Designed miniproteins, single chains, continued (2). Designs and how they scored, part 33

Each design is a single chain, and the fold is of that chain. pLDDT is the mean over its residues in the fold that is shown.

## One batch from the design tools (miniprotein)

Design m5190
Fold by ESMFold2-Fast:
Structure m5190 (fold): chain A 62 residues (1-62)
Amino acid sequence: SEEEKALEVAKKGAADIAAGLEILTGEEATYEVEKVDEDTIKAVASTSKITVERLVPKSGLA
């Protein structure tokens, strides 16, 4: 489905941000992606020192 494709793109982006945070901080990073509503996906990547959170329109990920 289009929703599954959008979530996969968001997961890849969040994973790439997490990898960047690991290089920048020297710490292990985690990431998660969730559907907030029908049109919005929330992507989070974090270490103990830095958190990056973005709300992304689903249409912008297709």
Scores: mean pLDDT 79

Design m5191
Fold by ESMFold2-Fast:
Structure m5191 (fold): chain A 80 residues (1-80)
Amino acid sequence: DVKENIKDGILELIDKEAPSLSDEKKNKIADAIVEKSLEAALKENHEEFYKKAIEAIKENKDLLSDEELKKLIEAFESLL
């Protein structure tokens, strides 16, 4: 399942960069990224995927501390 594989990769990155997040918040952020970036992933547009992922993180900033938000944005920007 492409959607599950994408979510697993995102969760691994979130766990590495923001380990202080609860599993529920990690899953909510990962789901938001998948929903926003799925079309770009299916089109194999890597740059658009990471740009949409950053947008999803910013849209869900209320789930994150300032430090967690910064770390996740920087991590995804490094993959552009």
Scores: mean pLDDT 83

Design m5192
Fold by ESMFold2-Fast:
Structure m5192 (fold): chain A 60 residues (1-60)
Amino acid sequence: MEAFEKAKEYAKKKDWESAERYFVLALLQDPENEEVREYAKKVSEAARKEREGKEAELPE
């Protein structure tokens, strides 16, 4: 699977750390990809809240 596909898969599993890592890889491959950028921003925010001990939901 490509980095973006893996990132979405991990995000759906609520593995925010892995999802964020793969989104960074996807952005390194295509930094101008609007879809990756938008989704990565939402997932990164959710991952941040989870790391702060707060529950977060998968962004739509």
Scores: mean pLDDT 70

Design m5193
Fold by ESMFold2-Fast:
Structure m5193 (fold): chain A 99 residues (1-99)
Amino acid sequence: SKHDKILRAIGLVLRAIGAELDGRLVEAGELYFEAAKEYLEAGDEEAALKLAKKAAELFREAGRVDLGVEKLRELARKAEELGYLELAEELRALAEELE
């Protein structure tokens, strides 16, 4: 299941890149956040954080800071549920920085 989550995350990142190139920033941000969740469930904290930051930046560029904050807090809650407490705090700090 870990490998299946990583493969799903890769597919989501490729779709996100396509959306970003088309200027569909909100869709790209949502796809990068879904990929970040898949990496978190697979135990890849570094990939999850990197993609969460990318998604938040895209939401900010789209004028949707509200979505970026919401998604970062959602991912932080998921990180906390999985026992990644330091990552959860870093994600919450990123959400506060966006506001």
Scores: mean pLDDT 90

Design m5194
Fold by ESMFold2-Fast:
Structure m5194 (fold): chain A 117 residues (1-117)
Amino acid sequence: EKFLEQAKALTDDPELREALIELAKYGTPDSAARVEYEGYSALAGRRVRGETDIYLSPEPPPEHPDIKTAEAEVEDPAAGYRGRGTVKGKNLTDEELEKMARAAARVGLILARQEAA
């Protein structure tokens, strides 16, 4: 609730605002950590679609194994959550996944504040 309202006040970038709204869509009564992890997966999806540099580069990045791996996770976000899938990284514990998701969401907000207009 307040999270989305505050996010709208932090930035005029509609893409970043939509990413934060997408984080809320994954919000279930289970836990906040799960919502944060789903947000991390949504950010990975944007990278796969080449939306990372919307202002500078409208073209998607070239084909790469890492991008294909992340794209597979976008289709099945549960695979990433389980620490499986095609990512070459090690399987993370649930606690580590929750910490990473939490950090990723907060980093996004900090970057929005520091972004020069």
Scores: mean pLDDT 43

Design m5195
Fold by ESMFold2-Fast:
Structure m5195 (fold): chain A 56 residues (1-56)
Amino acid sequence: EEEERRKRAEEELDEKSKKAGEETKKAGETESPTSAAALGIRKVGDGVDSYLETLK
């Protein structure tokens, strides 16, 4: 009995987390620049951005 309640709570939490995550991703407001900055791949990103602009 209690296990069912726990599972439901976990599912609700998972659904809420999923929705919050999807909304945050959709907004594109929260992104991790650590990967590019830490690795110094920022220059590569700049090149890709320039290429994308030229394509447009």
Scores: mean pLDDT 58

Design m5196
Fold by ESMFold2-Fast:
Structure m5196 (fold): chain A 94 residues (1-94)
Amino acid sequence: SAMEEAEREEERRHLQRLLDLIDQIEADSAATDADIRARAAELGLDPDRVLADFRKALAAQREILEIFLNTPDREEALKRAEALAREVEAELAA
């Protein structure tokens, strides 16, 4: 229906805006990495591990958004996104 098409258009637009936001965060990555590293060191944390976990989370978020944008089957997109989210959560909890 026209309403379903409008909802899909709004969802696609929202997902694209989120990808654009991730791109902006990544563009500032060198400054962000320096700030994260400095703060982690002040707190007695391993800066390399903190940065790796942060970058892993951003990469996973990007992949989830790309799954929804590029997978025409909604059920398949949801399954793939949920599986990836569970894998990342398990790795970050370990």
Scores: mean pLDDT 75

Design m5197
Fold by ESMFold2-Fast:
Structure m5197 (fold): chain A 67 residues (1-67)
Amino acid sequence: SAEDYYQKGLELYEQGKYEEAAKYFEKAIELDPNFTKAWLNLAMVYAKLGKIEEAQEAYEKGLKIKP
C-alpha cells in the first residue's frame, strides 16, 4: 500500500539513506498522488540531497492537495 511505502521511506530516511528514502516516497505517491505527507517528506529528502528545484516542486505539489 501507499502507507507501507511511506513507512519504509521514513525508516530509510532515519538511517540516512536519502536516495533510497526518496524512491519509496515516490512509490507512495504513485499509488496515492493525494498523499500530502509523502509529498512533504519527499521535498525534505530532495533538499537533503541538494536537489533544491525538485524539493520546491514536491513541496508545491503537496500544498495543492486539498483536505
Scores: mean pLDDT 84

Design m5198
Fold by ESMFold2-Fast:
Structure m5198 (fold): chain A 64 residues (1-64)
Amino acid sequence: SSMHERIRKLILEEASLSVKAMSYYIKAKYSKDEEEKKKYLEKFDELQEESDRIQAEREKLLAE
């Protein structure tokens, strides 16, 4: 696949992860249970880390 096609795929994956992360963040904000809130924030953090990894990969491709 072309570099442009690979970058497009990474952008779409990053966007998908952002939507999922925001979903967990909203669930955390609406939760009244401290343990449940912590669990949702942990999922938010995990998805943010994955998003950062994809962003780094995309930036590496753009620098070539």
Scores: mean pLDDT 85

Design m5199
Fold by ESMFold2-Fast:
Structure m5199 (fold): chain A 66 residues (1-66)
Amino acid sequence: SEYEKLFKSLDLDGDGVISAIELRYFLRQLGYNPSDEEVAAIIAKYDTDGDGKLDLAEFKAFVESL
């Protein structure tokens, strides 16, 4: 799927999760200018595992909310 391709392009470590830095970069590419606090709030909202990162399902849920 397009979400899987996009997710893999951002997951530079190949660990199956997206960090705050990678999410911030993605949002900037879409024309947003989020603060560190705004990125942290997005992760906190979608991070169901409490690891401070987004997996593919959490990332997809976030992108579908845009």
Scores: mean pLDDT 77

Design m5200
Fold by ESMFold2-Fast:
Structure m5200 (fold): chain A 64 residues (1-64)
Amino acid sequence: SLEELAEEIRKIILDYRDGKISPEEAFKRLSELLKEFTGKEITDRQEIWEEAARILAEVEARRG
């Protein structure tokens, strides 16, 4: 579900913020997660970040 995707995205961002994973690993995990849930293979870091942010914003809007 979109809610599960958002939760997994949050976990990756928190691991990166806490220094548990590198930027390269964070974007790799986000790219794989987006491919798994949306079927789209996004390799550009800016596009990965924009899509992740869009999903988080959409889920937050649905919760309010």
Scores: mean pLDDT 81

Design m5201
Fold by ESMFold2-Fast:
Structure m5201 (fold): chain A 99 residues (1-99)
Amino acid sequence: APSAEQIELEAQAALIMMQVSLAIKLARQGKGEEAAEAAERAAREAERLAAATTDEEARAHLERAAEHLREAAEAARAGKFEEAVEHAERAKEHLGEAA
């Protein structure tokens, strides 16, 4: 059976993934600043979760997700919406691997 820590990690990763999905939708709508703010919020939550986990592999994936989300925010502010979506999708892949 999964541990309480594993269940909490999966739940928090799922919430961050919903925030990333919002950033993708906003970027696809051409809402650069709103997409960037959503991506930066998701990045901060991924960084907090990484700092809280004792699982080294999960931490590495969460740190990679945060890096991609910050790159997505920069791309969105620059009007590079396809690049922003690509970075956000990579962040979702890392969030899934962390759980």
Scores: mean pLDDT 88

Design m5202
Fold by ESMFold2-Fast:
Structure m5202 (fold): chain A 115 residues (1-115)
Amino acid sequence: MKLTDEEIDILFKAFSVNKDGKIDKDLLAEFLVQALGATDPAAVQRLIDEADKDGDGYITKEEFKKLLELLTNPDHPAARALSRDGKGALTKEDLQRLLDSLSNITDEEKERILK
């Protein structure tokens, strides 16, 4: 699944909760575990840790883009562990569940991302 820069911007804004425009690492991990129904929460944490290159506990927009690339890569061990079916990679249904878990996103924005 390929997301445009505009779709990534919409997702990042929905998660962005601090004054510096960054996403809290633990909050993002919790959302991904809940929305994706992950069978291995530790694998979600490892994947987010790989995206957080600075180790500051916050995810920038650039790191968030890299995280989404890792989630869509079926060859990555962490991405495989996130799938409810154990097959890996983010599906349209997984993305729908993630979007439904966000409070700051409109139905129109969800439709744009899922197209």
Scores: mean pLDDT 67

Design m5203
Fold by ESMFold2-Fast:
Structure m5203 (fold): chain A 62 residues (1-62)
Amino acid sequence: SAEDYLNAGKILLEMGRYDLAIVAYEKAIELDPENKEAWRLLAEAYRKQGKFDIAEEYEKKA
């Protein structure tokens, strides 16, 4: 489910595995594009990678 991918992404983000967290959050958004938390967390993961412009675009979806 979208929630399962969100939870997996949160764990990966805490582990510093930002690339894998992004993939998990993108899958959550694919399944539930109206989940504002998923967009916020995707933006956070990109910010952790230093990709601030990409993070800002996704934050606007939250």
Scores: mean pLDDT 85

Design m5204
Fold by ESMFold2-Fast:
Structure m5204 (fold): chain A 61 residues (1-61)
Amino acid sequence: ADELIAQGEAAFKAGDYETAVKLYREALAIDPTPRVKALLAEAYRQLGKDEEAEKLFAEAN
């Protein structure tokens, strides 16, 4: 999971939000932690998917 999270963060930092979402979704499927949900929510928000982002932020509480 940590390796996928690191790759997702690198993609997010590079502005590749689509790849970040893909990697965070793979990480979430392996280990569904509040941290991964928050990272995925931020990536969705950058793609303009505010509803998906809000749902994940609520689940990360």
Scores: mean pLDDT 79

Design m5205
Fold by ESMFold2-Fast:
Structure m5205 (fold): chain A 75 residues (1-75)
Amino acid sequence: MGAGVQLFEREAEEVLELAEEAVRRGDEELAREALERARELLELARRTGPEPLIRKAEEVLRRVEELARELREKL
């Protein structure tokens, strides 16, 4: 399985970077984008599956939600 795993890996990294950037900039719109992308990544992982991929997507979403909460608390 080639393209799907590579795309997942890249998306996971981009989403985390986007969420961290949103917190650093105080950018609520960027944080919202990161959250939506993280949720989509988890849905994709659950649909296509292996458990390690689902676990990684869950970890990404958890981290993005934590960062988005930190941003909201700072505002």
Scores: mean pLDDT 80

Design m5206
Fold by ESMFold2-Fast:
Structure m5206 (fold): chain A 92 residues (1-92)
Amino acid sequence: MKEEIDREVAEGIALLLNYFGKQALEEGDYETAARLYEKAIELDPRNAEAHLNLGKAYDKLGEKEKAIEHYQRALEIDPSNEEAKKRLEELK
């Protein structure tokens, strides 16, 4: 159906946004990383890795409360995400 086709395209774009967001994080461009992950989450709201990496970007930008919120969302989506769990413990 059209919905499934549109969803698959959106998930593909989200994957690319996550990839470039991760690269921006590694390069220290935290504002670009945050924007890319925000868009990835708009396309795929249940992507635990996108929430984890958005949390990392906010943490680097000094936005601790937003970082905690997104690490928490990553764990709600994927309770086995050890990195999100560790990041949350470090920010408590």
Scores: mean pLDDT 82

Design m5207
Fold by ESMFold2-Fast:
Structure m5207 (fold): chain A 69 residues (1-69)
Amino acid sequence: SEEKKKLREELLRKIGEILRLIGEMLDLELELKQGKISEEEYKKKLEELEKKIKELLEEMKELSEKLDK
């Protein structure tokens, strides 16, 4: 159905956003290893990215449950 198509498209957009945030986490690890950021700055930014990923995963779970109904 068209409704299920829209839910799948929204789910795919959220997956894409999570992948972008994971990319940012990997960039932060690289910057830390290269000495471009402090360990304190790394930890703060990592916690912010992890919170965003957690929120997106919770939203994706809700969308997935709607697709299964």
Scores: mean pLDDT 85

Design m5208
Fold by ESMFold2-Fast:
Structure m5208 (fold): chain A 80 residues (1-80)
Amino acid sequence: SPLAQAVAALRTLSPDEIAEWLARRLVEAVRAGAPPEVVAELARLTQELLRLLQDPAGTREEILAVAERFLEVVAAAEAA
C-alpha cells in the first residue's frame, strides 16, 4: 500500500530528514488547499516531532510514531 511504502521509506531516514520530510508535506498540503482542520493537525504533529528532536529522552521510535500518524492524516484526507 502507499502508506506502507511511505512508512518503510521514513524508517530509512534520520530524525532530521524525517522532520524535513514532514515540513515539506505540510507546505504541500497548504499549497494544495487542504482543509484548515487537516493543516492544523499536520502542523501540530510537525511541532510534536520537533519537540521530540529537542528532547534528550526522545526516541527514534517516538519520532517514527508521530511521522506514521502524520502519514495517516494525509492518507485519510486524500481518501475524503
Scores: mean pLDDT 82

Design m5209
Fold by ESMFold2-Fast:
Structure m5209 (fold): chain A 78 residues (1-78)
Amino acid sequence: SLKEGWDLIDEAEKAVENGDYETAIEKLREAIEKLLPVLDPEKLQRATVHIVRAEQALKDGDKETAEKHLKEAIEALR
């Protein structure tokens, strides 16, 4: 459902606000799966790049960089 995809983006934004970056990543990946039929390939590519960079930042312990990339991924999908 497209509605479920958009709802997951809102949930990802709340997870970012709570500092739960791992949950935000999981919700954004699920949102992309549900929105895939309507996502512009350029938006999909941009969001995916930012999600990957956020994951790398978390692995490196850089929460500020992770938050920045998660916000960019959310913006790319909107």
Scores: mean pLDDT 87

Design m5210
Fold by ESMFold2-Fast:
Formats: sequence, structure tokens, C-alpha cells
Structure m5210 (fold): chain A 69 residues (1-69)
Amino acid sequence: MSLAEAYRRAAELFEAGRVEEALELLEEADPIVAEYARAMKKLGYSPQEIAEWLRDLAELMEKLKLEKP
């Protein structure tokens, strides 16, 4: 799974209320991003806000070609 694809799938899981599955997916793909998502959740950010952030990050990764094969 590509990094951008993992972020988009996690965003869909957050919006579906499957927060734990989303965090597990992020932990496998990018543990640093998973840590930020957990911190946002603890600070009271909504699943929708976290999902939007992850989609923005996925677009940035694709645009900047920071993802490695």
C-alpha cells in the first residue's frame, strides 16, 4: 500500500467511526503520522477534522513525490 493510499484509507475509517482501525493502519504505514493522529484525538479534534488533515497530507505526498516505492 502506498503512503498516500494508506492516509486516504485511514481518513475513510475515521469518517466511518472506525477510529481504532484507522490508527492501526496509520501505525503500520507511518508511525509518526499515527502519533499525531492520536494526539489530535486526545485533544478533542473530531474524526472529520483528522480525516481532512490526512487527505491534505496524502495530496501533499503525491504532489511532492515524497513517497518511496
Scores: mean pLDDT 80

Design m5211
Fold by ESMFold2-Fast:
Structure m5211 (fold): chain A 133 residues (1-133)
Amino acid sequence: NLEKLLAEQYEFAGDLYTRKGEYDKAIELYKKAIELDPNNARAWLNLGIAYLKKGEYDKAIEYFEKAIEIDPTARAYLNLGIAYLKKGDYEKAIEYFEKAIEISPNNKRAHDLLAEAYEKLGETEKAEEWRKK
């Protein structure tokens, strides 16, 4: 319908501002997208990424959880794990990176981030094992 098409245009505009590093403008546009289409999981995900880039980890987590409720993707779990990693919650980061890998087993970035989280916990052997995958 027309509202869904308009939501997609706001999402696209948000993506352009995100690429420019203008996260506040991107946030405004993604919020307009979700007002028009609350089931747009990608808009929720990208809203979370914009907050993550601003260092607002709790807001990022909230919006990633919303994206996962609508559409549980490897990308959404990966970004949720990154938010927890940046907060220093390494156990939660590992949990969500493992979920991302269950959905996308060949995701090298997820393997590297999981290794980083294990390294942060002092689990050096597990970290090396995942880096080699």
Scores: mean pLDDT 91

Design m5212
Fold by ESMFold2-Fast:
Structure m5212 (fold): chain A 56 residues (1-56)
Amino acid sequence: MLPKNKEELVEEAYTLIRAVGYGVARDYVKELAKELGLSDEEAEKVFDEAYEKYLK
């Protein structure tokens, strides 16, 4: 599913980490963040949030 906002991007990032692993998921999240108009810094924050959810 293509995320439409930052909240959906966090959920997609969480799914990608589980499906393809940390490194590949990070690259996909950066591309999806660009489609949403987010900066690389904002993309990293989204990915960090998803990874924290994954660790819980």
Scores: mean pLDDT 79

Design m5213
Fold by ESMFold2-Fast:
Structure m5213 (fold): chain A 96 residues (1-96)
Amino acid sequence: SAKREEAERLAREAIELAQEGKLEEAEKLARKAAELEPTNLEVADAFAAVGKAYAKQGKLEKAIEMLTEAARIYRAAGDEKRAEFLDGEVEAIKAE
């Protein structure tokens, strides 16, 4: 599907931007990807990457938001193990 291909392209670009520290741009692309494909594993990967990058920058509120959405998308896609791992990461951040 053209929508799936576009969402996966945006998700991959968001991951690259997160690695570069361009987190606001990365978040915008990840959210656009989720609008196109709300239950796609690569979209969940993008939210997880952006969330982890926000955590590394000490932007904990944004990290919690992005990782929580990543866990929701992984769960919707049937990847319960990755969702549960991210739920644990979110709780660890909240405990700081």
Scores: mean pLDDT 91

Design m5214
Fold by ESMFold2-Fast:
Structure m5214 (fold): chain A 63 residues (1-63)
Amino acid sequence: MEPALEVTADTPEAQDALGRAFSALRAGKEEEAQRYMDEAVKLGAKVTGSLEQLRALLAAAEA
């Protein structure tokens, strides 16, 4: 697994979109999570990595 996952958001809109993406991932709505992630990037978020890496991070946070 590459240590290339980086998630930053410098605008309130991008931060909100990232939060919605994480909520969708936790709810098992992977397609919605991807849409919110794409929106966050368009709003100025910097996301390097895959949706699968984000799911792994969320799973670790649940432990």
Scores: mean pLDDT 73

Design m5215
Fold by ESMFold2-Fast:
Structure m5215 (fold): chain A 81 residues (1-81)
Amino acid sequence: LVEEGDKALSEGNYEEARKLFEEAIKKDPENAEAWLGLGHSLYYLGKIEEAKEYFEKSAELAEKQGDKELAEYARKELERL
């Protein structure tokens, strides 16, 4: 699902990417990468406020899980908005 969502993002299929990442989160709500992908999908759909919320969620989960690289990346994306 996350890999499929990332592929949809790379192809410009932002609505499909959003649905794939939402499904990934339903299966694993602690999946920081899925929250990051949802943020990107919403950003490209023009939903900036929602994108910020999900980048923040991704960063928090990544920090909790010890994934410092992903946490830093999500924080950087949040700062660019």
Scores: mean pLDDT 85

Design m5216
Fold by ESMFold2-Fast:
Structure m5216 (fold): chain A 65 residues (1-65)
Amino acid sequence: SAEGRAQVEEEVPVSMYLIRAGVYKVSGDLEEAARYYEKAAEMLKDTDPELSELLRKKAEELRKE
């Protein structure tokens, strides 16, 4: 519950969603980018809630476009 050993910056599944989000953002597919940021945030909410919250905000920013 409270033991956090965040190693998500290495090769982990969440990195795939972050890479995809970045690619879609650069391509102008903001809605797809937002979806992948939301997926990454969901994966991180138990291990890194601070980063998860930041990614949720990024997704909302992109969806406002």
Scores: mean pLDDT 73

Design m5217
Fold by ESMFold2-Fast:
Structure m5217 (fold): chain A 96 residues (1-96)
Amino acid sequence: MEGERGARAAREGDGAGAGFGAARAATEGLLGRKEGAEGAERTAEAAREAGDRVTAEGAEAAARGARGGAEGDGSKGAGGAVAGIGAGLEAELRAS
């Protein structure tokens, strides 16, 4: 109920959509593209605003992986991004 303004933007991203959007963006940014980094960063911001630290940490790890690939270290960036999202999301679902 509080933060309804943020809730509207995070509505699609704060649960089912946030993790999915970031994971999909990271996967499509397999070669470490800017799209993967932006998607993961958006998910991290939405999760932080929702007060979900576990999801925020997972999304931030994914954003780092995607950025690493885009900056010229793409060999491991895409894999790290996908793994980061998956691990964070699974930990959150398991802990819930």
Scores: mean pLDDT 51

Design m5218
Fold by ESMFold2-Fast:
Structure m5218 (fold): chain A 56 residues (1-56)
Amino acid sequence: TSVVERVARRDASEHLPDKEELMAWARSLGIEVSEEESVEEIVEKVARFAAEKAGE
């Protein structure tokens, strides 16, 4: 792909993993998530949890 396509890409918001899959995975890790939260918020919670647990 061209540099223009690379700069213009915003597929991170469009092609994020399915919300239901993320919720199930987050809950399996013991993270509190709700169906009211966006995919972005769930991803943030999972990333934060992983960072905290890496030190334990």
Scores: mean pLDDT 66

Design m5219
Fold by ESMFold2-Fast:
Structure m5219 (fold): chain A 76 residues (1-76)
Amino acid sequence: SLEEFEEKKKKVEEEVEKLVKEAEESDEEEKKKLLEEAIEKVEGFIKEMLENSEGTPEDLEEAKKYLEELKKKLEE
């Protein structure tokens, strides 16, 4: 359902945001691990959207864009 998808999306966003915030406060080694965990969560969400045909094409594009932003942070 739309409500179930929105709840799942919100949970993923909150979990990723927490990991990114923790990464910003962490040493270089720990920052890398936390960003990798954030990337894995976004990738898992994208995979679920594709496998279950959940969300809109716009939701998928937004998630993919966010994934690229996280990967860029990992490189810096």
Scores: mean pLDDT 82

Design m5220
Fold by ESMFold2-Fast:
Structure m5220 (fold): chain A 82 residues (1-82)
Amino acid sequence: MTKEQQEVKEKILKEAEKAFEELLEEVKGKPKEEQEKRLELLEGVQKGIAEIAAYVFKLPDELLEEVLKEIERIKEEALKKL
């Protein structure tokens, strides 16, 4: 893995964590089903961003799979905070 590819991975995951934390604050006091739906939609958006970045920066498929799995973990951790 190149240094640039590692930096892209780290940036994607950091932005994803921030996006989920911000969304948790925005959906505070909303019905649980709406909170869960919004978190699921954000997971799709963040995975889409990761796939676009993988295409642009030529990330190996293995690294993209790792990033997508980590985005899923970030979402699951956010769901536990509801």
Scores: mean pLDDT 84

Design m5221
Fold by ESMFold2-Fast:
Structure m5221 (fold): chain A 61 residues (1-61)
Amino acid sequence: SEEAEKAIEEARKLAEEGEGDAAGAARSGVHEAQKLMEEGNYELAKEAAEKGIEAAKRAAE
């Protein structure tokens, strides 16, 4: 769960600091990861946040 929390925090930071498609991708990752955290799916929550981070970084290129 600590790894999921860290990934969500990184994705949230990208959503807050980013613009346009990059911010949108990060925000989507945070939203999905938070939903999975509430459901107790910590491993999937980490993966969702990491996917959002990766998509945001790619969109920011």
Scores: mean pLDDT 81

Design m5222
Fold by ESMFold2-Fast:
Structure m5222 (fold): chain A 65 residues (1-65)
Amino acid sequence: MSEEELEKEVELSLELMKAQIYERMGDYKGAAEAYRKAAELAEELGDEKLAEELRKKAEEAERKA
């Protein structure tokens, strides 16, 4: 993996953790932003399936916000 790819994978993991914490706290706006960021990172890493799943989670969180 390139340094850039590694950095994106680390950031993806952090954004996923943040999104899950925000959801548990009821901060759906924060969760939606974190899921959207994670989806962008997944897409840049070539994981289209994960990116699509994360976009759906962001939409669900936005709906609850």
Scores: mean pLDDT 83

Design m5223
Fold by ESMFold2-Fast:
Structure m5223 (fold): chain A 80 residues (1-80)
Amino acid sequence: SEELIKNLEEVKEELERLRELIEKEEDKEKLQKYLEGLERTIETLKKIIEETEDEEAKKLAEENLKLAKENKELIEKKLA
């Protein structure tokens, strides 16, 4: 549970850094790779939310899911 919380905190930092990269990225191939990664991250976070008994981990996973979805929407707008 403590390890899961630490991992979710690291994921949050990675998603925040990824947002900055997406905002500056014009290469559609790189944006597609980021999108593929975000889809995998979203599925993993959904599983954590469904399976975890740890309320703190659940809240962190839900926050990360929101950030990942916002990053995905930004990429989709750039690819449109």
Scores: mean pLDDT 88

Design m5224
Fold by ESMFold2-Fast:
Structure m5224 (fold): chain A 60 residues (1-60)
Amino acid sequence: MKVFRFVSDNVQKLIGLALSVIGEVPDAKVTIEGNEVIVEVPDDPELIEKVERLLEEYSK
């Protein structure tokens, strides 16, 4: 399992990222803790790549 963390002080970015991951990668586990979104992805290269793309998009 691959774990990604996204930290932001923008609550709308945190919620948007979490919802996008749930919608596009339903096999991933998403947790919001304070100013952080934690995404736990199965060891599937295609799912990992999708999550990395979403993280990059929301980091702008």
Scores: mean pLDDT 82

Design m5225
Fold by ESMFold2-Fast:
Formats: sequence, C-alpha cells, structure tokens
Structure m5225 (fold): chain A 66 residues (1-66)
Amino acid sequence: ASPEAVALIMEKTGLSEEKARKIAQGIRDAIENGDETVLAAGRKELRELGLSEEEIEEIIRLAEKA
C-alpha cells in the first residue's frame, strides 16, 4: 500500500495504521483489477468515515501510485 495514502487516511479518519493500510491496499487492488464496484464501495466507506470528495480522490490518487 502507498505510505502517503496510509498516512492521509490515518490523519483524516483517526484509524490505526493497520486499518488504514487495509483500506489503501483494497483501493489499490480495485484499481489494478479494474473493479469499479469495489472502488465505488471503497469511496462510500471513506465518505461514511466523514471524508470530503476531494480527500477521497486524493487518497485514491496516492493509492494508485504504489
């Protein structure tokens, strides 16, 4: 998982490193596999955690870089 994506998830959500890494890796895997349904579910989860659309897109961008 992208260290930058993990750090941003931790900063914005207060989640542990372990949980943030699982989210970042899930987003990365969804992008790599072209799984738009799983990616949409990941966006929804981040939104439910209180992130803005801009913050969600930045996390996805950083996760893709790994």
Scores: mean pLDDT 81

Design m5226
Fold by ESMFold2-Fast:
Structure m5226 (fold): chain A 64 residues (1-64)
Amino acid sequence: MTKEEIQARIEALEFGIERYKELLEKVTDPELKEKLQSMIEDAQREIERLKAALDAGETEVPLE
């Protein structure tokens, strides 16, 4: 991935997190709430990995 691709992916993940947070306020199903929370946590973890790759000066994310 290029730096531009990594930044675009971070933006997409951050957008997804905001949408999941909005859904958490609207949904009443506890199973769906747990799923949304898991998706938020997964997205946050991926953002941390991508930011670490950018900080290290890597243009390729070690995801194979």
Scores: mean pLDDT 77

